# Designed miniproteins, single chains, continued (3), part 99

Each design is a single chain, and the fold is of that chain. pLDDT is the mean over its residues in the fold that is shown.

## One batch from the design tools (miniprotein)

Design m11416
Fold by ESMFold2-Fast:
Structure m11416 (fold): chain A 82 residues (1-82)
Amino acid sequence: SRKDILRLIALVLRAIGLEFDAELLEKQGKYEEAIKLYKEALRLLEEAREIARKLGDEDFAKLIDKKIEEIKKKIEELEKKI
């Protein structure tokens, strides 16, 4: 539905914004704050992935899943620095 498509877009865009802010915090050495934003981005992307699957867009769901795994690895790397 249109509502699901708009929600999907909003979740993905918000997650991208959180990733950008987290990267800036990481560059400033604020690892705990960066991890918090990356974890919030994960929550939004997991919801977006579920919506993509409900819409039958398995290719887009797969792209979101790849981004989720990238962020999980980033969190693991940063957690080793604190």
Scores: mean pLDDT 90

Design m11417
Fold by ESMFold2-Fast:
Structure m11417 (fold): chain A 54 residues (1-54)
Amino acid sequence: TDEINQLINQNTVYRSRALDLLRNGKSREDQEQLHKYIELGAEYTYKAQDLLSK
């Protein structure tokens, strides 16, 4: 479904942003943002997997 594709694409975007912050992030705020992106990416992966298994 389009919903699954949207979740996968969003996960890819957040992963890319997390990697960029990991390489270039210097502040505590950047590291907090990195963790938020990782958590969001994981949630999107779980949601997509749940939809695929139904």
Scores: mean pLDDT 74

Design m11418
Fold by ESMFold2-Fast:
Structure m11418 (fold): chain A 63 residues (1-63)
Amino acid sequence: MEEKRKELIEKAGQELVKFSKELRKTYEAQVAAGADPAEVRAQYRRELLEKGLEINEKLKKEL
């Protein structure tokens, strides 16, 4: 049980990191292209929060 729990937590962390890195690249590219930083930042925050909540909810159900 402990090994499976640790694996799920590690996978969840890796998935969030990958998502965050991809989202960060699109954020920086959009700002560099002249998008409004405040709007792009708000969208970035929302998507990160939604993904984090989704991953945490899955973890709670799969644990």
Scores: mean pLDDT 79

Design m11419
Fold by ESMFold2-Fast:
Structure m11419 (fold): chain A 70 residues (1-70)
Amino acid sequence: SALEEIRAKLLELAREGQISEEDALKIAEGVAAMDVPAEVRAAFARHELLELGASEEAAERAAKFIEEAL
């Protein structure tokens, strides 16, 4: 499913050292729980990743992936 792919992508960023595995799973759960357009879910994930200290490049990669997957 798209949500499983999004979770996998966020866990990939955790393996790169961008965020913790716990934070990756929390963001994935937040994206899954939202009943809003793909662009808003992507913007949420980007904002959370940046707040947690991920690079701008990593946050943008995740946001684009989420927007394309949903």
Scores: mean pLDDT 86

Design m11420
Fold by ESMFold2-Fast:
Structure m11420 (fold): chain A 120 residues (1-120)
Amino acid sequence: SEIIEKFKEMVDKIIEILKEAGLDEAAKEIEKIGKKTLEKLKKAKTTDEKFEIFKEFITEVMSVVNEAMMDEPSEKRLEILIKILDEFIKFIKEVFEDNPEGQELYEYLELRKKYLKEAL
């Protein structure tokens, strides 16, 4: 399944970003969240169900990342968040481009990325 393959690639890239930043414990937590989400995606029957699972994944990842970076310098936090948002945006564009809710989430994440870049 294209969605399963691209989801794995996105999770691996997020793990790489966190490890390169020295956030090894966050990377391990994302690996666990990614495995749980992957099993949910495999069981999902509709595009809408897969999209809801993906939104939950974004929420969980952002929670872990924000907590892990709480004591990091603001510039480092912003750079890491931008990189992670780029991976989410890329996945949505590749997998959910024909989904109206996917387009809305894409626009929301692009706006958040713009805000973070302006804060750099």
Scores: mean pLDDT 88

Design m11421
Fold by ESMFold2-Fast:
Structure m11421 (fold): chain A 99 residues (1-99)
Amino acid sequence: SLKELQEKAKEAFLNAESSMQLLRSGVLYILGPEHPVTPKILAAINNSDNLDEAIEKAEPLIPEEYKEAFEFLVEVSKNFDGDKKKREEALKKLEELIE
C-alpha cells in the first residue's frame, strides 16, 4: 500500500548507511512512489558515480513545490554522519517542508 511504501521510505532514511542511500530514500519520502517523476529521479541517482553527480542530475527533475525540501535533503546528504538523533531531526524537518 502507499502507506507501507512511505513507512519503508522513512525507515530507509533513518537507517541510511551512505550519503547516496540518504539522498535516494529522502527523495522517495519527499515525492512518494506514485509521483510520475520519482522513478526518473531515482534512476538518475542510481546511475550516478558520486553524490555531486546525483544532485546535478536529480535537481532539474524536482518539481517546484519540493525544491526547498530537496535543497535541505542535499545539505543533510553532503553532511552525512551516523548520528541517529540528527537523522530523526532531519526527517521531522523534511515532513514540515513537504506540507
Scores: mean pLDDT 84

Design m11422
Fold by ESMFold2-Fast:
Structure m11422 (fold): chain A 88 residues (1-88)
Amino acid sequence: LKDFTLDSGFRVTDAENRVALTVSGTIVHKGGKSTVTNVTYTAATPEAEAIADGLKAVFEAMNGADDEKLKELLKQLNALIDQAIENG
């Protein structure tokens, strides 16, 4: 992977247009190693809390991740985001 900084954030609303989940974080990949900072999340339902816990675990695993590990963790992050959208 090339060096990059990714500011990520999303909001999931339910079928009633209520905010169920908000997540934000900064991923910095430099010199073949990753660091994650400024991670915040809020969850309004138990279902959203479960997704937020999964996202937190993925962000924590990104700290110190090399190129290959970061690619896999980004796939996991996207899968959890897709899960949050499908439940909205």
Scores: mean pLDDT 74

Design m11423
Fold by ESMFold2-Fast:
Structure m11423 (fold): chain A 74 residues (1-74)
Amino acid sequence: MLDELLASTRFDRADLERILAAARRLGIPESVLRLTVLNLHAAGINSLAELRAAPRARVLAIPGVTEGLLDALT
């Protein structure tokens, strides 16, 4: 999954590893997380810095992004 997301998005390895660690703690399935990261990329969010800079309401509107995941990453 990690290498697949590196090839399919503009996220760096360090940010993807943080996202994967947060998802594992929250019990998010890999299939759901993969789709969520692809949806973040499609919305123009390709780093944790961009995620933190975006308005919360906009990020929560992205399919697969939950308040728990966003709070774990910010």
Scores: mean pLDDT 84

Design m11424
Fold by ESMFold2-Fast:
Structure m11424 (fold): chain A 79 residues (1-79)
Amino acid sequence: DEIEKLKKEYEKLLEKYREAVLEEASETVDMIGAAVKTLADPSYKPEFEEEKKEADEKAKKMEELLKKRKEVEKKIEEL
């Protein structure tokens, strides 16, 4: 059944999306912490650059999952 396949796909995707949102939020907090340290002491700039890269990578993963989520939601809306 098309509906059962769509439901399972959506449930799996929502779980992955939730995990990605939590990871992105965690990396953003770490990046902000590193930024504050760098403003007080520029020697922390490499730590900030590393945390920014990690935050950007998690944000990209979240955006890709969001696109897939919206595609499944569009299929549900067309039912």
Scores: mean pLDDT 86

Design m11425
Fold by ESMFold2-Fast:
Structure m11425 (fold): chain A 92 residues (1-92)
Amino acid sequence: MEEAEKFAERVEQGLLQLADYARENKLTDEEIDRIARAVRNALKQMGLPDEVADKVAELVREALRAAQNGDYETARKLIKEAAELVKEALEK
C-alpha cells in the first residue's frame, strides 16, 4: 500500500531526527522511556496492535541509547526495523 510505505518513511525520518537529538543531547533513561512511551501511545491511538506498538517502543528505546553511545549504525538499523514493523502492521 502506497500510503503505508509513505507513512513508514515519515516514521523512519522522525526517529532518525530523534536519534540525532539524542546524540547531541545527553538524555536520561527517564527521558528515553518517556519518548518511547509517547511513540507507543501515538501508534496505539492510530489503531496499531498493542504488540506492534510495544515492539516499536522497545526498538526506539534501544536506538536512542545506541545513538547516545556513538553507535549510529546500530541506531539506524533499529530505526529501520521499527519503521518496517509499522509498515507491515498498516498493510495487514
Scores: mean pLDDT 81

Design m11426
Fold by ESMFold2-Fast:
Structure m11426 (fold): chain A 90 residues (1-90)
Amino acid sequence: GERERLLRAIGLILSAIGLLYDMQQNKPTKQQAQELAQLGIEAAEIMKDDPVFKNNALSLLQDALKLAQQQGDTDSAAILQQAIDQINAL
């Protein structure tokens, strides 16, 4: 039901926050960028009519994109930008 969808979306955002924290402590990997992108997209899609989830997912992905750009990781930056574009299209 709607409650189960909300709890799932919250869980995805919390997982994304933890993953972003790990990426900020170490040199992020392309796999971490892919995982963060998937978490953000899924949370935003589940709750597409709720701007709070879309905005939280975008914020996390934008922080990760900035980190990838600062480190010159063009592959990770491209993955994260594609995820941002997908969420903005929702």
Scores: mean pLDDT 89

Design m11427
Fold by ESMFold2-Fast:
Structure m11427 (fold): chain A 71 residues (1-71)
Amino acid sequence: LSPEEERRLQEILARALSYLIETTGLSEMEALEALTDPAVREEVAKALGVSPEAISRAVALARERFGLPPP
């Protein structure tokens, strides 16, 4: 990934996590796990005005960075 694309995905992830934490009261790790669900990604993507694919990529990168298996 380019540095610009990686930064953009990090911004999308931060927004998605904040949205779920604020609306559901989940912890950061619980919110990250919730984003592995396609239905949750679709809802969050609609709320943030981004593509579900962008959230999926952001989650996959975050999980890989934390040494977790892919979703």
Scores: mean pLDDT 78

Design m11428
Fold by ESMFold2-Fast:
Structure m11428 (fold): chain A 96 residues (1-96)
Amino acid sequence: QLYTPEQIDLEVRAALYEIQYAVGKLAAERYEKKGNLDEAIKSYEDMIKVLEEAIADLEAGLARYPSPVLADSLARFRQGLEEAKKRLEEIKKKKE
């Protein structure tokens, strides 16, 4: 199978986004469980920014280079974004 450098670069960026999301989620959840609500809020906000960037990048990339694997990553990032936004609002209310 022939892959373009642009397709390979997109797959590498998608893998990096998956790592950033996993690390961000772990940090946010741990701060929340320990009652460090300010750090939890910041971690969820940082994770939301990464997910929004990942979604935009993969949507643009998939329009040019269809990939079932990247489509699955996009679906996970969209779900993760919704969950992160909901959790952030819950933590903000708990701090009030």
Scores: mean pLDDT 85

Design m11429
Fold by ESMFold2-Fast:
Structure m11429 (fold): chain A 75 residues (1-75)
Amino acid sequence: MTPEEYRKLAEEYLSKVKNPEDYLYVILKARQLAIEDPEKAEEFLKQVEEVSTDEDVINAAKAGYYLGLAERLEA
């Protein structure tokens, strides 16, 4: 998967979030984890999916994750 494909996935998940600004913490945390350690980012996504019933939180976390993966590949 290319950085462009990851950015497209991030955009698709972010488009499902009603107010992305309200979820900036989750987006930025998932993004930073994906840049630094993709394995820890995957664990974070799993934890969010297990504890959250809010689909917006889950979609925000996935958006941040894919954005972080794109940035990691561009470095």
Scores: mean pLDDT 83

Design m11430
Fold by ESMFold2-Fast:
Structure m11430 (fold): chain A 82 residues (1-82)
Amino acid sequence: GFTDEEKKKAFEFLDKDGDGKISAEELATLLGKTKADIPEELHKFFDEIDVDGDGVITIEEIIQFMNEKDKDGDGYIDYDEF
């Protein structure tokens, strides 16, 4: 599976301004799906992580959520697993 460091590096690639935060659209791109294809599931996923309600999530929060939801221990969350 992916290490936390590998996950962080992948998300940092999407974080063009280096603030450690990503948008729902950037997350959808990383997951290989468009916002139009999976907007409701992505919105629920984002809302579950975004505890402060600012519409963005930190890379660390995404990694923690992925590790919590990864039932196979491979370090990857697929939408079919939700």
Scores: mean pLDDT 59

Design m11431
Fold by ESMFold2-Fast:
Structure m11431 (fold): chain A 88 residues (1-88)
Amino acid sequence: MSKRILQQSLDTGQRGLQQGSDNPDVSRQLQQAIDTIRQALDSGPTPEQVGEGVRLVGQGVGDLQQYQRDQQQRSDDQRRRQQLQNLQ
């Protein structure tokens, strides 16, 4: 059971790393979380290690989501200004 939770967190972290790899801070945090989960899987994870691994991935994904929101907001603002200019 614990291995399944860690595997899901690993998959989530790796997906985030692939999609957000253009941000070095997010990539570094996700990479550390992934390495922690892999270490726990190899050594037989304790409930504490499972909780810690999930928390670290959650923080990394949260940082990725913040980065994506900031990127989307910038894109939306620029597109809105461009569209307004084209309509005038």
Scores: mean pLDDT 71

Design m11432
Fold by ESMFold2-Fast:
Structure m11432 (fold): chain A 92 residues (1-92)
Amino acid sequence: MEEARRYAEEAIRAMLAGDAEAARRHARKSALAAGASPETAEAIGNTAYFLARLPRESVERAIPHFRAAIEAAARGDDAAALEHIDQAVRAG
């Protein structure tokens, strides 16, 4: 779980910096390290890519939902992780 948390922090930094490719790579690695399925990890990564292209204020609103998605994946709840990712998009 320390590895998943480390990748999540890297993804958040990349999203705030507007680095969409780095955000996608780190978010996907975070989700996989948390135990998410490859499909869920791809959805999380693609959402981080999208969020990185938004204004900083939109990214800041989305961060709690992104963190909740990784935590849900860590509990083995891929469905809840995808719901949190949908909420991250709506918050941005």
Scores: mean pLDDT 87

Design m11433
Fold by ESMFold2-Fast:
Structure m11433 (fold): chain A 59 residues (1-59)
Amino acid sequence: MPMERRTVRIAAPSLAEAEAQAAALEAELRKQGWTVTGRHVFVSASGETTVLLGFERPA
């Protein structure tokens, strides 16, 4: 079956906040039939964190 794919970017002032937002988003999108395909975490010297999440679902 063809797969729909999406990437979502989360930016937060700390790693803990970024991880909490990512976990909440993953839980919500799983309810909508999305599967997490990838996770990339980037932490700046000031602690500001960006998380890139990949998702897919059957289209």
Scores: mean pLDDT 83

Design m11434
Fold by ESMFold2-Fast:
Structure m11434 (fold): chain A 88 residues (1-88)
Amino acid sequence: MEVLDEAARRTTELERRLREAVEAGDLERMREEARRAEELSEEIKRKAKELKDKISPTSFSAIGLLGVAAYASARLGLRRTERLERER
């Protein structure tokens, strides 16, 4: 799956940069990386719509559910990192 391979690479890079920004306490950079994550999510959504016509309905449904789960996990991860910073 070309879209997932590209998305996985970009997500890994964004996670790495976000972790680095959090460790440095760079709020400006954190905001920029969060915005890029939002743009990536929208791009994945657009490409998934295009792929809908090329793959089976079953495969598309599975991809959709995985995307929602990944997004929810990322959101929870960000909030948890924020809370952990406050607990120090």
Scores: mean pLDDT 62

Design m11435
Fold by ESMFold2-Fast:
Structure m11435 (fold): chain A 96 residues (1-96)
Amino acid sequence: MNMITRSVGIVLRAIGIIIDAERLLEEARKSNLSEETLREIERLTEEAIRLAEKAIELALSLGEEPDEKKFEEAERALEEAERKLAEAKRLFEEGL
């Protein structure tokens, strides 16, 4: 149980979500999708990015003492972000 390793893991996972969300959004904008589908993908990807950024902030805000509650909150934010991104990917595939 290395708190530094856990914090780094959260940050790397969050960066991965942000990259995937931005790539999906670029692909969606270049595709012949309905305006409704595109707007929903934009909303879900923006929410996923926001949740991933929150997880980074929580991981980096860990000061002198390890805060298990902050780690749990960060991990839950990542899980929600991954769920939003998966929904956006599904909408993209169904809209093609």
Scores: mean pLDDT 83

Design m11436
Fold by ESMFold2-Fast:
Structure m11436 (fold): chain A 87 residues (1-87)
Amino acid sequence: SEQIDEIIALSHIAVSNNKEISLKEIEELNVPKEIQEKLKEYIEKTTGKDEKTRTKARIEVAKYLMKEYGIKDEDVEKALEEVEKEL
């Protein structure tokens, strides 16, 4: 699903160690302002944090995005497992 691929990409961008690149990528995405602001909040919270904190935040971002995109629970769980595997 393109939506799941986008959610995975966005969760990685939002929990990146490079704040400048992440902010630029979020601004260039055709994403609603509310979602952009939420992702920027995660960038601020997770930049320079340890890997465990970033892993937890990435899962939280994925859950937030899946709820906003209206993805069902089974798809949410599968996408979260995919995000976890990329860590």
Scores: mean pLDDT 71

Design m11437
Fold by ESMFold2-Fast:
Structure m11437 (fold): chain A 89 residues (1-89)
Amino acid sequence: PTAVITVQSPTPLSSIPEKLSLIGILEDLRSVGVSVELQQISPTHFQILLQFPPELSPPAQEALLSKTVSDLRSLLGSETKITVEESDT
């Protein structure tokens, strides 16, 4: 299964601590076997492409997505638009 997290922030991700925190969030996903690709569309718009290993149960996948969205919202602020699209195809 795959998921795409689309992030649109009101301001560019410009500070070093914010960039390091984002890298940490992505590395946490990689540490549990998720394939992660970051696509920067603009300074305020990026996508995180996720491929979950077949060993992850649907509840574990949902928990990881929920945690990632929560971590991103905490990092980027409540004005940030975060959309998650899941595909089983």
Scores: mean pLDDT 78

Design m11438
Fold by ESMFold2-Fast:
Structure m11438 (fold): chain A 89 residues (1-89)
Amino acid sequence: SATEELLARLRALAEEFIAEEKLSPEQKAGLEAVLAAVEARARREALTPEQVLQLWAAEVDAWGEEFNAPDLTGRLHNRLGAVVAALRA
């Protein structure tokens, strides 16, 4: 489904971001928890791709606040733009 393709892209995005930004173990665990929560809710509630993107943005903002990492949050949101563009191509 389009939702499952988006979830797979978000997983790849998160894994690449963790590697490139050299996240701390705590920041990495937090972002992995965000991904797991988004995946679980998307499947439980049969969310559309648009709803998944809204949920991901909200969860990433909360992660950034928890770890006091606004610059990391901004860079992760910018990468999401590329993922959305690729899915629409």
Scores: mean pLDDT 82

Design m11439
Fold by ESMFold2-Fast:
Structure m11439 (fold): chain A 72 residues (1-72)
Amino acid sequence: SLLEQAKELLEQSKRYLEEAQRIADRTTEEAKRSSPEEAGRLLLEGASQSARYIGLAIKNYTEAKALLKKAK
């Protein structure tokens, strides 16, 4: 059903946000143990990866909202 599809997309969106947070946390901890120059590179790479997962979360959320509108 449209409601079940929307629910699955919302759960996937939530998992993508959780992964983005895990990447941010890991990158911050790695940067603390690195040289200042290497820390900057690691933070930029981590930010890029987190942004990708946030984008996937937004995509799934907007698709879920569209399905919910069709269900009305």
Scores: mean pLDDT 86

Design m11440
Fold by ESMFold2-Fast:
Structure m11440 (fold): chain A 58 residues (1-58)
Amino acid sequence: MKILEITLKDMPVDEAFIKYIESLGGEVLETTENKAIVKVPEDKIDELKSHPAVKEIK
């Protein structure tokens, strides 16, 4: 698993996005405004990058 900082296009980080991360086998560790710190399986990072709500991943 890998820890990522995700910036979303809209504010705040919504429940649907949290459920999406959980569906990938990940977890949301922290949320602040339009940013989320998430822990996800490495093989799911490309799928996460293609999500329409995602602006940036670091």
Scores: mean pLDDT 79

Design m11441
Fold by ESMFold2-Fast:
Structure m11441 (fold): chain A 116 residues (1-116)
Amino acid sequence: MEKYLEEMKKNGKKAVELAEPLREALLAAGVPEEDAERIAELAREAGENLANATKENFEKAVEAARKMLALLEELFGDLTEEELPPELLEALLAVLEAIHNAIKNYQLAYNESGGA
């Protein structure tokens, strides 16, 4: 259990650290500043809540992650992963992997069946 909570916290912190590089990659790809900032804020919010996850914070993190994915679909839904700039794809996958790993470790720690 303790190891899963440690991995969750590490991945949550990693998502927070990756938020600014993601914002820079989005701007470099021509994404409007308002959209790039909003995506980075949602990534940071998800990561911060996962770094200190209680049941309440976990729910907030999942909501932030869902909002981030919805904005990414709105901005890039017409593009394939192969059509994204390599540095943007790398930054996006790094943030999404960190959030996914944090959520997975939370579920393993508490045997949460969220979406069983």
Scores: mean pLDDT 82

Design m11442
Fold by ESMFold2-Fast:
Structure m11442 (fold): chain A 77 residues (1-77)
Amino acid sequence: MKEEQRKAALISAANISEAGADASEELARRKPEQRATFIAGLLESGRTAAINYEKAGDKERGREVLRRAEERARALE
C-alpha cells in the first residue's frame, strides 16, 4: 500500500531522467562540437533512470533503459 507510493515516486524520478537522456541526445545531434559532453549526459541520465527503476523493483526495465542509452550513445559516435 505505502510501498506503491514509494514505487510511484521512483518511477517518476526515472521518467525525469529518461527525459534528460532524450534532451542530451537531441543536443548531441544539434551541437556536434560538444557531442562528447552530451553523450556523457545521455549515459549518466540513463544510469540514473536504470537505478530508479531497479529500486522500484523493476530490474528488467532498468537493464533495458541502460542498454538503450548505451546503444543511443554509440549511434551518436
Scores: mean pLDDT 85

Design m11443
Fold by ESMFold2-Fast:
Structure m11443 (fold): chain A 57 residues (1-57)
Amino acid sequence: MEKKEKVEEILEKIKRGELLSAEDMKFLREQGLGEKVDEWIEREIDEAMELIKKAIE
């Protein structure tokens, strides 16, 4: 089984807006794609901050 297939599968999850598991994030970091994980985390934080702002009102 190719590592590339797993990378592509996880990247498709990100593209679809699907939640990443801890195992998916670890795998991307092990493949040297930690920047992709960091980018996704920043996006999630930004969205969470907007939701918190709306909830606090």
Scores: mean pLDDT 74

Design m11444
Fold by ESMFold2-Fast:
Structure m11444 (fold): chain A 83 residues (1-83)
Amino acid sequence: MKIEEKLREAGEKAVETLRKVSEEAGKAVEAAVKAILEGKSGKEAGDLLNELTSKLSPIEQASAHMGYLHIVTTLIVSKKEEK
């Protein structure tokens, strides 16, 4: 529950920033993060992110992946701290 709250807060801020630059990139990151929260593997979430960003520009794809990695890294750190 606390990990989900931290991930949601970090994710919402990152996604909101991305949506101001690219609405599609922000939506793709939100969908991939939601998949992780629903218990899907990192591979499944990564594949979904790749699928949803496949028609976007290379810079939008890179931005989406960076946002996703930031959120996932935050989750890993939070889990390690709450052990």
Scores: mean pLDDT 72

Design m11445
Fold by ESMFold2-Fast:
Structure m11445 (fold): chain A 65 residues (1-65)
Amino acid sequence: ASEVAREIAEKLRAIGDAITAALYLKGLEEGKYIPGAAHLSREEAEKLIAEAKEKYGIDASAFGG
């Protein structure tokens, strides 16, 4: 039971991180500052998006607009 809950939590966190990365990447293109992602580079953001797509089939780049 708790193992299933942990798995769901990890998946949701990965999806959230990927969406945040996509929005941050978009913000960098527009010259906007997004709090909470100050240390995230463009390359790291792209990797997070790619990992979410590969592991969970979620295309977070679509959420970045």
Scores: mean pLDDT 68

Design m11446
Fold by ESMFold2-Fast:
Structure m11446 (fold): chain A 101 residues (1-101)
Amino acid sequence: SLAEILTKDTLSKAEAERLLRYVAGRLLGLSDGEALAAAGEKTPGKVTATAEQRAAVDAKAAELLGLSEEEFRELLDKLDLTEQEKEKFLRAYRTLKEEGA
């Protein structure tokens, strides 16, 4: 789950991609549950993501990887996140950025 990923000291590529999709969804204005569903996480209750929401999240995640680290940090500051959560999302960004270098 996303919560379990946030407690890890290291991230796999798949875990980093999941975290980046979650951030992308939240930046697009999706609720926490919708952003989790669009990232491929199992959500409590009947929250699902539409095909259009999943496509938008994937496009936004790709856009985020095109940003500088400073620009990505500024976007994270717009979300209601703890400092520990921001560091985990920044780690996910760094992991995926190296894959594209």
Scores: mean pLDDT 75

Design m11447
Fold by ESMFold2-Fast:
Structure m11447 (fold): chain A 80 residues (1-80)
Amino acid sequence: MELLEKIQQIVEEVRKKGKELGVDKSTIAAIESGILMAGGYMLRGDYERARRVLEETIKMAENKNKELAEYIEKLVKELE
């Protein structure tokens, strides 16, 4: 339950930060989907797939806005 709450909080924080940085809505939605998918894998104990999904999501974010990618990476480290 606590892990699900943390994942939901990260999605909300990423949405706010993405809007603040002027990132487009479709990119923010794709990043949110990646974080939720990784969170789903973590809840099932599949940390290897979770890491792979997070790495791809961060890489996608970095291609659009490096500051957003660094922010996501910082938030995700708090899930470990």
Scores: mean pLDDT 83

Design m11448
Fold by ESMFold2-Fast:
Structure m11448 (fold): chain A 60 residues (1-60)
Amino acid sequence: DVEKLAQQIIDSFKDWPLEVQIAFLERELQEAERNGAPEVIIQATRLALEKVKEELEKKK
């Protein structure tokens, strides 16, 4: 389940500032795509990034 994996990714660094989480996820997504990671991992990382970006937007 992509959503479950995305939540596990978010939970692994939930104590970090949101801007740092976004920077980390953008780098991880780029590396995963470059290294040919399984599509499920790429999709989960993208979903995690979107969710963290939405949370940052809500905080202004």
Scores: mean pLDDT 80

Design m11449
Fold by ESMFold2-Fast:
Structure m11449 (fold): chain A 100 residues (1-100)
Amino acid sequence: SMEDVEQLALLAAIAAGIAEQLYQETGDERFKELAERLRELLEELTEKMKAGENPSEELIQRLIELLEELLRLAEEKKAPQHVINSLRSLLLQARRIAEK
């Protein structure tokens, strides 16, 4: 649905911001790569929104995979608990959309 694509775009935007912040705090280039990949996905989701098209299963799964990678890396780097909790919430929301 259009509501689902808007929510996925919001999740991707928030996750990209978290990844960029973690890159600036840690200097770990893997966060920079994840932020770039999340922004690319955000652009694709934004194009779907503008076209009035539903997100593909592939786009939903790409977001889930990027969120899982970001969460794993954040845990590895011992990011603050509130950041970890935010990423878990984003991942739960993305998975909920995938189950529709």
Scores: mean pLDDT 88

Design m11450
Fold by ESMFold2-Fast:
Structure m11450 (fold): chain A 79 residues (1-79)
Amino acid sequence: MSVEEAVERIRRAGEEEGVEEEQIEKITKAVRDVYDAAARGDSRAAMEAAIEAAKLAQETGSEKVLKEVGEAVDAALRA
């Protein structure tokens, strides 16, 4: 999954679940940080960004947002 595909899926899920735009932007920023860190081989930065993305997704209370963030992080870390 590309970073742009991941971001679009998360944004759509967040909008459907009524998540505030500011929170969606924080989540997508953290997910982009995972992809960027993974691309440069920085495992520590990638894990820290993944933890932040998961935490922000959990704060929404939405299983759909949690699922999309989890799939995006998993795809980024396996590349």
Scores: mean pLDDT 85

